# Ledger of designs, part 105: designed miniproteins, single chains, continued (5)

Each design is a single chain, and the fold is of that chain. pLDDT is the mean over its residues in the fold that is shown.

## One batch from the design tools (miniprotein)

Design m19639
Fold by ESMFold2-Fast:
Structure m19639 (fold): chain A 109 residues (1-109)
Amino acid sequence: DKEKLKEEILEKARETLEKKGYSPEQIEAYLERLRDFLEGLSEEELRALLEAINQPTLEGIARVAAELYQRGASMALVVGIASIAAAIKGYNSEEQIEAAALALDLINK
């Protein structure tokens, strides 16, 4: 169910932003943008994003995102999934870039 997957991802994002001290207005603005992004994803891509968010490490996030490329996802989508999953997991901006870089490294091997 795409709607249930989207709801779970949005809930995890809200929790992370609340813990980081963002205002309700900032959180809602982010969630509106995230909701638009998620609307463009297939059920398989939504499951992969949720699986990536549930990974314990940046390397795990990168691996899950990179596996989508083998199933026909674009490099841009792989980068997006890795970065967004890291952000929702609570990683900082530098770690979000590292997750995307690790995913691209796995694709280019």
Scores: mean pLDDT 88

Design m19640
Fold by ESMFold2-Fast:
Structure m19640 (fold): chain A 85 residues (1-85)
Amino acid sequence: GDVLEEAQELVAKLIKEEYPELSVWSEEKLKELASEALGVLGKELMEKEPTDDSLEAQKRILELVKNDKEKTLEAIKEALKELNL
């Protein structure tokens, strides 16, 4: 499957678990929030360990989402601020 799509699904699941008040949002809006959170994580990872391999960058994001719940939640919180939601 698509590595980035898997990461987005995991972030969306985490949003629903940790922010149940957001479960009333449209699926499109939840996907937008998940995508913005992945963007926050990707920026931090690329600043720490730059790569020109897009698939490698996506795999690093997925690994972080799977292994670091706290950092993923911080990215979701930052994404909420960026989207003014």
Scores: mean pLDDT 80

Design m19641
Fold by ESMFold2-Fast:
Structure m19641 (fold): chain A 88 residues (1-88)
Amino acid sequence: GKILELKLLEKVEHESEFVAFTLTYAIRYEGELDVETIIKELQKKFPEWEVGGVLIADTSPDGVVYLLMRDKKTGKLGFVKVYSEKRL
């Protein structure tokens, strides 16, 4: 599949020694979408973070992908929700 847009909907920063943020994204795509494609695009946006802890992997049009990220320097966690959208 092809990602057309990965749009940030919400960012919540946490005053925590363990968790840095929770992010919510909407993804517009053509064809089939897989978790690896989402991980690759998030890794490009966050090169200082390790992206790949898959908590939920539903890439259907009404699904959600829920991922864990880790800061490479601090070890703090980030949580990312991605909602799939179809192009009209």
Scores: mean pLDDT 80

Design m19642
Fold by ESMFold2-Fast:
Structure m19642 (fold): chain A 62 residues (1-62)
Amino acid sequence: ALDEQLAKALNEEDPQAVELLRQLLENDEDIRGLLPTVKTLGFDKDPELAALLENWEKKHPD
C-alpha cells in the first residue's frame, strides 16, 4: 500500500517520500500515524504540501 511505501521512504530518508506523501494526501488516504514524522521532517514547510496537509486534516477531524 502507498502508506507502507511512505513509512519506508520516511525511515530511509528517500526523496520519493515527498511524492508518496502528496499522492496519499490527494487520494484522501489515512496518514494519521505518519503525521508526527511528516511534521518533524519539515514537509509542512513546503507551501504545496502544507496546503494538502491542512485540507486532509480538515476532512479527517477527531
Scores: mean pLDDT 74

Design m19643
Fold by ESMFold2-Fast:
Structure m19643 (fold): chain A 97 residues (1-97)
Amino acid sequence: ELAEALYEGNDEFITEKINYLLENPELFEEAKAFTVGLFLASEGASVEEIREALEDWRTGLRLLARKLGLDEEEYVARMEAAFEKGEERLKELLEKK
């Protein structure tokens, strides 16, 4: 369902999912998977590729790297570092509120 919604550009369903994730900031793994799936959809990925990304965002990053013509392992490493730093910073902000 979510993979098909991202593939079809179902704005209503996508907006509902974004709001859900914004209300549940502790769902870091789900948020990363959703973000990678959304990027794959914007790059013309198939519904199956989007579904794989939603199940495992690291697999999704490899698929995205292939579509962009980039080195898969280098891209995954860079994106993992970026996500890890973002998650760390978000946790700090949530703890200090």
Scores: mean pLDDT 77

Design m19644
Fold by ESMFold2-Fast:
Structure m19644 (fold): chain A 89 residues (1-89)
Amino acid sequence: MSSLQKIVDSLIEYANKSEEEREKARAEIQALSDRLYAWLKQYLEKHHGMTEEEINELLKSGKYLDYLSPEERKKVLEAQLEMIDIAKG
C-alpha cells in the first residue's frame, strides 16, 4: 500500500476525535493529497512524457520516486509529514 493510503487509514482508526475534527482532518489531508497528485502528474508528463495510465501505475507502485530529483523527493516527503501532523492533531 502507498504511504498516503496508510496516513488516510490512520485517521479512520484514530480513536477519540470528534466526528467534526476527523472530517476536517480528512478534508485537509485529501486537499494536500490532491495537490501532490496534480503536481506529480504535471511533473511526470512534462519531464518524462508519461501518459495518465503510466503515471497512475507508478503512483500505485511508489516507483514514481525513481523519476524525481532529490529536491522533488524532499517536496513529497514534506507533504507526507504535513499529512501525518494533521492526522495527529
Scores: mean pLDDT 74

Design m19645
Fold by ESMFold2-Fast:
Structure m19645 (fold): chain A 83 residues (1-83)
Amino acid sequence: NQKLQQERDKLAKEVYELLKKRGVPEPLAKAVANLVRNSEDLQVKQDLLDALKNDDIDKIKESLRKLGAHDNLIDALIEALEK
């Protein structure tokens, strides 16, 4: 379904752009955006985007783990966001 793929790409792009705007390094921002793009769980993707907008570190960690992120990626992202 082309429309569902377009919505997945839109959420991934919003996460990527928000992370870049906050000074997250491009390889790390791309890694997180790819997790969003590759997941089928729309609710977890929205939870991550909302947590990023609200600077809710605990929710960011929880959502990333649900998307299959490794601890090293989560730790690197949180460090970049807290700078």
Scores: mean pLDDT 81

Design m19646
Fold by ESMFold2-Fast:
Structure m19646 (fold): chain A 90 residues (1-90)
Amino acid sequence: SLLEELEKEIEAFVAALEAGDWKAAAKHLQKINEIVKEIAEEKKMSDEEIAKLNEILAEARRAAFEDRDFAAAKAHLRELLEEVKKVVEK
């Protein structure tokens, strides 16, 4: 499922950050963005729901690549997964 793919890509992103592999981390974040977009399209999410997910993704990207706060990046992606689960499990 897309949800299982999202969980796997989040795990891979965190592993890449912990390894200092910025190129791999950027690639996994791109895949996370693609999967979230597919879920939003399939579930016919509202503009408000899509905006919230995009905000969380932007905060995760900033924390990881600008602030180098990997704990914050991980926390934002966990929040993203919880918000996506709420929409998928409706």
Scores: mean pLDDT 85

Design m19647
Fold by ESMFold2-Fast:
Structure m19647 (fold): chain A 65 residues (1-65)
Amino acid sequence: MVEDLIKATEELAKIQKELQEKVGLDKAMEITSLMAREALRLLNQGASADEAVKAAVEKAKKEFG
């Protein structure tokens, strides 16, 4: 649904802002770029907004955790 795309985008933007406050702009950009790519890829394959955002967060944890 169109609402799912909007919700996923808004949630990722909120996470990006929080990351900038915690780890600084440079690191936040690296993390959020990875998350945005993964979430968009999954949404394009038919995943729900919640699943796409969750998978993006888990991928970021594996790469940067």
Scores: mean pLDDT 78

Design m19648
Fold by ESMFold2-Fast:
Structure m19648 (fold): chain A 77 residues (1-77)
Amino acid sequence: SKVEKLKEAFEKIINLLKQGKFSEAVDLAVQAGEEFGLPQEFLSEIFRIIREAKETGNYDEAIKKLKEVLEKYIKSL
């Protein structure tokens, strides 16, 4: 389903963050935004979370926030 593919995309973003591959995580978020038609506000929040992870090194907080963004989006469908 579209929801399952979106969850898979977020899992890949999370795995890239765990590897410190921030540019690749951003690129995948852009691709997911285009593929799933993510609202600009959710996409901007994803980019902010990735940027904060890079700046702080706090991957656990970033992963938690990304999961919260995904849950908010799915609930809005």
Scores: mean pLDDT 83

Design m19649
Fold by ESMFold2-Fast:
Structure m19649 (fold): chain A 86 residues (1-86)
Amino acid sequence: MKTIEEVVKKKAEEAGASEEEVKKMLLAAEAQAELAVLAKKLGLEVNSKLIEEAAKEIEEEREFEKLSWEEIEKLAREREKELEKL
C-alpha cells in the first residue's frame, strides 16, 4: 500500500541508520519505483529490459523491506527463546 520509499525510510529509521544512508536508499528506491509505477500508469508493456530489471529489484527489496530491522531482530530473539523452552 505504501510506496517502497516509505518502507525503506521506516526500516532505516528503526535500524538507526544515518540520515545520509537513508537518503541514498531513498534515491535508489525512488528511481526504481518511479520507473515501475510509470510503466503501469501509462499502460506500457514491460518489455524493456531496464524496466524489467527495476521491477525485479523492487520485488526483491520488497521481500526485505516488508520486515523492519527491529522486527527481524525481535523474531530471531523470540525463536531463540522458544528453542530454550524445548
Scores: mean pLDDT 53

Design m19650
Fold by ESMFold2-Fast:
Structure m19650 (fold): chain A 66 residues (1-66)
Amino acid sequence: MLSEEEKKNLANGAKKAVEEKSPATGAAVLHEAKRAMPELSGEEALLKAGASKEEVEKVKELAEQA
């Protein structure tokens, strides 16, 4: 149900959180991913959007620090 643009935005958000090492950005990206795909975890939603497993794990670690 996500558009390609929505997937791109989620994947770019995950990349930005990891590159900036920002807990707030990481938490926001996971929250938006969960809202976009409420039947999935935020991590699973980011994977479906095209983020790598390593990227998702780092985003999750950053979100836990927020």
Scores: mean pLDDT 80

Design m19651
Fold by ESMFold2-Fast:
Structure m19651 (fold): chain A 68 residues (1-68)
Amino acid sequence: AGLSPEEREAVQRFLLRATKGLEPDEAHELATGLVPLLSDPEVVKRLKEASEWSPEKAREVAEEIIKG
């Protein structure tokens, strides 16, 4: 899904922060729940803003987005 290089870097930083301290299975479930939502520009914008946040806050944002 045609993310810009800046958006791809922000999403990667966000996922690294949100999955920090999680077991591989937990990290995989979080990423799998989030990937289908990356087609929504509003979701990408939220992840970009939260890419600089703490791991705890990034995880909170990911959980909120996945729940709808």
Scores: mean pLDDT 79

Design m19652
Fold by ESMFold2-Fast:
Structure m19652 (fold): chain A 89 residues (1-89)
Amino acid sequence: MIELSEAEKKVLAALYEKGPITPLELREIGRKLGFSDDEIAEAVRKLVEKGLIKYDEENDLFYLTEKGKEAASKLPKELIDEVKKAIEE
């Protein structure tokens, strides 16, 4: 399995639960989860490098690749539920 940091796992979970997310929304979700904007930016950079997410410049959205969806589906339910709560607030 691809090695993921805690921030990378939570970014994947957010995209998995909500679908495509703007950079602003992703930073807001990250702050609710206890991460700094710099930690979220680094997690996003690493996830793009790993081919798990992509940035759509035309729509200003991050989204999961097929590989990213597969990786996110293997995340613990407890982590997914934590991220879902942060999205819904």
Scores: mean pLDDT 84

Design m19653
Fold by ESMFold2-Fast:
Structure m19653 (fold): chain A 86 residues (1-86)
Amino acid sequence: MSAEEIERLKEEEKELEEKLAELKNRMLELVKEGPAGLEEAVELLKEMLSLAGDYIESLGEKSEEAQKKFEKFLKDLAKEMEEILK
């Protein structure tokens, strides 16, 4: 029983990571388009924050590691955006 729950949480985390990577790539593409893409890029960022936030909240007391992974994801995203905007 506990092993199956751990496996399900790992699968959900992997699906979230894949979805966040997809949204990140789309957002970076839109940012490269300049002002015309900026509004949609902001909406994608909000979607990423919402999806990650909902997942972290659903984990309750198990949220700490997921939060740290998401913080790293946001730092990596910010760095890539800085390189595009230079």
Scores: mean pLDDT 77

Design m19654
Fold by ESMFold2-Fast:
Structure m19654 (fold): chain A 71 residues (1-71)
Amino acid sequence: LSKEIQEEVTVAMIAIGAGVALLIAERQGKVEEALEELDRLERRAREIEDPEARRRALEVVREARERVEEL
């Protein structure tokens, strides 16, 4: 995979992971576990070299975190 494709795959994986974390928190009440997973995803997002892709990934994680913290 080229670096550009690899970074886009990383963004997609982060988005899926954030959605799963949110669902687990909402349906199972595992808020702390969800927040820990979001912390890992945020760290992964910060390693994305493309500024636009990184911003998108970080925004997805932030939105999911806000939703989890409202539970």
Scores: mean pLDDT 84

Design m19655
Fold by ESMFold2-Fast:
Structure m19655 (fold): chain A 64 residues (1-64)
Amino acid sequence: LNEAQRAALDREAQATLDLINAVLGYKDAERKGDKEKVEEYRKIMDEHAARANQASADLAAALA
């Protein structure tokens, strides 16, 4: 992999990990019945999902 491809892969991996952590936080808050944290994590999940989608597209472009 060239440097640009490695950088894109690292960004995609980080964005995916951030999304997974947000989903886990949402599920934990939901299980505990913490309504405020559930709403907070929903917003965080939406933001990280958008970032993960962008990073995935950037990686696909770098690998083409």
Scores: mean pLDDT 83

Design m19656
Fold by ESMFold2-Fast:
Structure m19656 (fold): chain A 84 residues (1-84)
Amino acid sequence: MPEEIKKLIEELKKLLLEAGVPESLADNVAKILEELAKSTDEFEKELLYGVALLVIAVLKAIGLPQEVVDKLRELVEKIYELTK
């Protein structure tokens, strides 16, 4: 996995932890993004990207601040673009 993608995943995980998301859930989100970065299948990449965005939408619905949600979405988008 490229170092830049690894740094973005670690930044996203740190942001989740700082927002009060349990470590187990933050780790699971990081794993989804690691699988996205490692995937060689276009359909699987699109699906994992969609799952990551859906998780962020659920976190917003259960009360994560909009500022945190916007930053999480930005990080997921950057990771996805770097995996193309």
Scores: mean pLDDT 85

Design m19657
Fold by ESMFold2-Fast:
Structure m19657 (fold): chain A 76 residues (1-76)
Amino acid sequence: SEAEEALEKGLEALRAGDYETAVRHFTEAIRLSPEPSRVKLAALVYLSLAYEALGRREEAARYDAEARKLAQELGL
């Protein structure tokens, strides 16, 4: 799916240390993901990590909280 493709591009950017590009791709993966979904959960987790790497602690905490809520909704 387009959401899975965006997630993979985000992961590639994250591995390369391009955190700004990773944020863009993970945000797109979230936009394209149906609710609830494992792709959206993964994108939220990695988006939080990318924001932590950028020193954007408030955004990282927000997306981490959203990921935790979605994980509970998915029974994880």
Scores: mean pLDDT 88

Design m19658
Fold by ESMFold2-Fast:
Structure m19658 (fold): chain A 71 residues (1-71)
Amino acid sequence: SHMAQQRIDEVRREYDARLARLEAEWRERVPDGDETSPEARRLQREVLGEVRRMAERLREIDPSFRVEVEP
């Protein structure tokens, strides 16, 4: 579907933009690469949240589009 593809592209574009923002924030707040810092832990949780959000939106837009999860 043309409309479904447009919505998929929009979801991916939003995801990319949010990841770019989180990457910029990581470079600002975790400059020494300490993955155990509170800021690093928060950013890791936000990245996982964005991945889950994208996956859920993609599943809802087009039932024929799905990520095959092998057992």
Scores: mean pLDDT 76

Design m19659
Fold by ESMFold2-Fast:
Structure m19659 (fold): chain A 82 residues (1-82)
Amino acid sequence: MTEEERQKIIDELAKELGVSPETAAAGIALARLRDQMTEEQFDLAVRTAAKRLGVDPETLREVVDKVKEILDSNPELREKLA
């Protein structure tokens, strides 16, 4: 996919979730990597990203969970964000 198509998907998810595009992008990346991480690695990644974005780690976790549900329900979207 193009960078423009990826950015459009990020912006649309950000609007639906009520978060910044940067937070949505981090949520997508973490959701895609979640199955490859231990719980400790995932917790560290969430806390690190949340600190960088200036958001609460719990808020970022909720974004990750919602994004993962969307990606699991839409395989085409999951492949586009690969």
Scores: mean pLDDT 78

Design m19660
Fold by ESMFold2-Fast:
Structure m19660 (fold): chain A 65 residues (1-65)
Amino acid sequence: SLLDAFIEAFTELVREKYGEEAADIARELLSDPNATQREIAKALGVSVSTVTRLAREALRKVEEA
């Protein structure tokens, strides 16, 4: 599904930049429909703007696939 592809793309971007543990946290939070970008940002130790940029990049990767 598009949601699964998005979660995979976002998780890979997080893994590349922040490592495996951060990627696992991101995957868990993105799988929760109630999780907000603010909660993801706090868990990863980054700004909400950074999460927004990562989400935009992940969506671009899914659209290009």
Scores: mean pLDDT 84

Design m19661
Fold by ESMFold2-Fast:
Structure m19661 (fold): chain A 73 residues (1-73)
Amino acid sequence: DEEYIQALISAGASREQAEEIVRWIRERYPGNEAERTQATYAALLLLEGASDELLLKLGLSREEIAELRRIIA
């Protein structure tokens, strides 16, 4: 968890935002480590300015993108 938090902070999130993103990912993907890793990578790209179109191509739904943007706002 702390390694993902630090990666998100390095990409521009506050500690509070990073902790909320990690919690959201764990709740969304409780039994799948590969999906949690992909979701964390997508959150990193979003923080670095990735478009919704790119995030959709990476497998996120429009609803998941909107939820992540809400946390970051």
Scores: mean pLDDT 80

Design m19662
Fold by ESMFold2-Fast:
Structure m19662 (fold): chain A 86 residues (1-86)
Amino acid sequence: MLEEAREALREAGLDDPELFEALEKALEAYKKFQKEQTLEAKIALVEALKELKLTLIRLGLDPLGRTEEQIEAEEKALIQKLKEEE
């Protein structure tokens, strides 16, 4: 799965090391969430996905044209909602 994603990115010319690092962190957080299914694991996944989204914005690859401020506000609201649904 991760190797297939890396290969697809290389074929697309998106071989940025920061993008690969963000993808690896998101995948690791996702695996932890699948195993533990805890609130802490959900928050960690949300945070890892935020880092991935911010990296895409920095590289000019965000398809929705979002700003860093919008991503940070969205993730903060989502984390707060997850804590309240405990």
Scores: mean pLDDT 73

Design m19663
Fold by ESMFold2-Fast:
Structure m19663 (fold): chain A 94 residues (1-94)
Amino acid sequence: MESIIKNIEEQNKELEKWAKENKLKASELAKKFAELRLKFILMYDYKVEKEKAEELAKKNQESSGAYLESIHKLSDKELEEEIKDLEEKLKELE
């Protein structure tokens, strides 16, 4: 029994380490995309001031549907293209 529990704990630690190492890249791009998308919506649709929109977007990016969608559906390349498009649109709103 002890040997089985120890093996499961070691496998879980290895899986958590793998997930942490591999999710870091996707998580960083996904967070940036979600932040920029939320900032754009706040500035464009809701007419929120740039400084306030940036603060709110930074705080709420992981709670947004865009974050979940980006992790599940979008490749790193697609995320980079969407980020570039959002950065250009945000520049027009300044």
Scores: mean pLDDT 66

Design m19664
Fold by ESMFold2-Fast:
Structure m19664 (fold): chain A 90 residues (1-90)
Amino acid sequence: MEEEKEGIALEGINRLGEYVAQKVAELRDAGVELTPEQRQRILAIATKALIEIQYEALNAKSVEEMKKRVDEIVKQAETEIDRLFAEAKA
């Protein structure tokens, strides 16, 4: 049970990290530089998601509940990052 929850948390964290890295690379390839404020927003989004994933690791009643919650947290963070990157490219 605990090993499964740890695996789900790590998978969610790694997926979000890879997504951020991919999006930053896409902007760099497009010649777009993130402002300090935009970098701080990305960090805030990622930090909030990490805190929420850790909360679910400690408080989820089942592996199934945790997996669903982590997926929702990561998708929400990805959506917020997409919006910020679309704004940066405009």
Scores: mean pLDDT 81

Design m19665
Fold by ESMFold2-Fast:
Structure m19665 (fold): chain A 71 residues (1-71)
Amino acid sequence: MQEELRRRSELLREKMEEARKELEERKEKVEEVIEEASIAVEAIGYAVLGVTGDKETGEEYRKKAAELLEK
């Protein structure tokens, strides 16, 4: 009786532990995507500076934006 329930509880815990480990691995990948998004936002900032700056300064900022987007 209780041994069967205990075995099922163990199997459920094992599956939950596997799911938790997989979720943790996926979190790491999500953090990478967030980092990439931060770089994209920075590149947009430089692109805006490139459009609103003078000809010389604008060209330099556009180059920086392109370099960031190249990864």
Scores: mean pLDDT 72

Design m19666
Fold by ESMFold2-Fast:
Structure m19666 (fold): chain A 76 residues (1-76)
Amino acid sequence: SAAEERRRKLKDVLIAAGFSEEEAEVLAGLEVGDRVPEHLREKFIELQRKNGLEETGVMDEAAIEWLVETYDRYFA
């Protein structure tokens, strides 16, 4: 499914960005607009900051687009 494929892309990029497999699974399972869980939020905001994204702490459209584009550019 498209959702399954998106989740896999997000997970691979997040692992490469320094998240554990367990952390990446949680983040990749979030929907657009979901607030990142408290225990991962600071680390996610650091990812947003390092990549020129707004530091929302939310799995927003910009974050998802960046993760998918990063996968397609460097992993596919």
Scores: mean pLDDT 86

Design m19667
Fold by ESMFold2-Fast:
Structure m19667 (fold): chain A 75 residues (1-75)
Amino acid sequence: SAEAERLEQEADRLNKLADYYESKGDKETAIRYYEQAIENYEKAAELYNQAGDTERSERFRKKAEELRKKLESLK
């Protein structure tokens, strides 16, 4: 599924960007990029699940959950 792969790649880039802003002390910008990364990981997981790729779906669902926990600790 090209769409799921694109969302995964976009989420990875957003997550890396969020980490960068967090490292610079820009918490507000980091939070926005983490939120976007979470949404894209969750959408990718849904599409992988619909395609029958349960293993990838589970991995991206866990990534989104880990980022949600991190995001709550930043509030």
Scores: mean pLDDT 88

Design m19668
Fold by ESMFold2-Fast:
Structure m19668 (fold): chain A 90 residues (1-90)
Amino acid sequence: SNAELERLIKEAEELGKKAAEAGDSQTIDRTFREVAEMRRREKNGEVLSEEEQIRYRLLEAFLEGYIKTLLTNAVDKAIERNKKRVELEK
């Protein structure tokens, strides 16, 4: 069902967030390679199966959660570093 797919997409995003927090580079690298290969196949005019299309959407959601978490953490660290710099100037 569409509702079930939406739930799985949200779960995939949360797994991506957890992977960013855990620093699991092997899982991240494998996921990037799998998504890149699926994109290459579609660009070459290949029609992905229904199962492959669902997997592709879930892997993209995982990477979205991962990237968003990395960017948020990088911004937070930059703000914290800037606050510490200002405190040292007092």
Scores: mean pLDDT 84

Design m19669
Fold by ESMFold2-Fast:
Structure m19669 (fold): chain A 113 residues (1-113)
Amino acid sequence: PEELIQRAREHVEKAREALKAGNKDEALYHANQAGTAVREALAHPGLTPEQRDEALRLLGESVEIAAQAMGLSPEEAKKAADHAVAQVRERIDAGRAPAPSLPLPGGGFPLPK
């Protein structure tokens, strides 16, 4: 989990720099990479409350940068970030930690030719 949180932090930093430079495609790419790393970290067993809070903060920052890169205003981007953090927190609290792989009884997707 710690390496994933650090990876997310590095991608948030790169995304922020790209956004300030006007490179919106690069900002969106790095924001998405940060979001992926955060989701993987939040799914890790043994996350401390402090690591969870840092991961959720990085999720918020990544969503805010991605939203701005997609043309949303800073105000709308912050609302999107707040919503994303609240949604992930609710999901974790309801289901404990989200499973990275869902065990589907019967398997077999895609099924046949």
Scores: mean pLDDT 73

Design m19670
Fold by ESMFold2-Fast:
Structure m19670 (fold): chain A 69 residues (1-69)
Amino acid sequence: MEDEAFDRVLDTAEKEGVIDREKVLSMTEEEIIEALKNADEATRMIYLSVLERKLGKEKTIEILKEINK
């Protein structure tokens, strides 16, 4: 069910032309962090979801604290 929610977010964003799914999924941790810093509120949610899936929620929270400095 969590995987279906994640896939739905990516599918919707790709259909709306907001992201390239394959490109986003191939991004490094550092590239995703830079995208988060420059993204609008809607796009930021997508990058956060990808980061959480790659690194887990705890590491994602730590990164989020750093970018809010």
Scores: mean pLDDT 71

Design m19671
Fold by ESMFold2-Fast:
Structure m19671 (fold): chain A 91 residues (1-91)
Amino acid sequence: MTPAQRIARRAVEEAARVLGLENPTPEQRDKLLKAVGLVIQAEVSTDPEEAAELIEKARKYLASVPGATDEQVEKALEVLREAAREIVEVM
């Protein structure tokens, strides 16, 4: 695994935990991984408006998790943003 893949996998597991998913399904893991990708795109974007739209799409994926509160979604998004910064540093 590349360092970036390892960071992304860790971020998915941490975000799942924050969202209350003890045993995330493959579908839920795929949605979280897609959210990671959107946040990475936002981090490398040179357009602040495009970056904001990408972050909003990631937030919607996190909010689609059944039973997730707004507070859990925001905390999970923070986890993904920190992971995206780490990934950009090792790319």
Scores: mean pLDDT 82

Design m19672
Fold by ESMFold2-Fast:
Structure m19672 (fold): chain A 99 residues (1-99)
Amino acid sequence: SDKYLKLFELLKKNLAEVEKEHPEIAARIEERLAEAKKKYNLSDEVVLAIRSSLMGYAAELIKDEGLSEEETLEKIEELLEKIMESVVSKLQEHHEKIL
């Protein structure tokens, strides 16, 4: 629907703005995702979903809440830890169901 297309375009614009205006935040997210992908053998689709969530959250913190880059990075690391804990828990549960 037009509603979802507008949401996707807004997300794409926000991601591009974070990468352009806050390249250190974007670089940190990409570095942590590359490490997580190797450590947990994550699919490209899962990595893309986590990346989109982290970048969207960073854009919200900077634009809407006016947080500094340092404060934004701290919040991004907190969210990433929670996401990774959830991912690891689900991967462990999936392996236990195969046994």
Scores: mean pLDDT 73

Design m19673
Fold by ESMFold2-Fast:
Structure m19673 (fold): chain A 65 residues (1-65)
Amino acid sequence: ERADKYLEEAVKYQKEGKTLEASEYFFKAILYRLGLTEEEIDRLLSLPDEERVKWLKEFAEKKKQ
């Protein structure tokens, strides 16, 4: 449900030419489908870029088989 709303916002921003905002909402939809709550997603996106990249790399490793 919330992931669908994030995807709808992403498509809306993409049609408006706001590619960065569209990419952010698409990314939020992916994180939500991976089991993060809206609050956890907002916390992650509030981290400095270096910390966010590190967290995402570690998270991706945990999801690998």
Scores: mean pLDDT 73

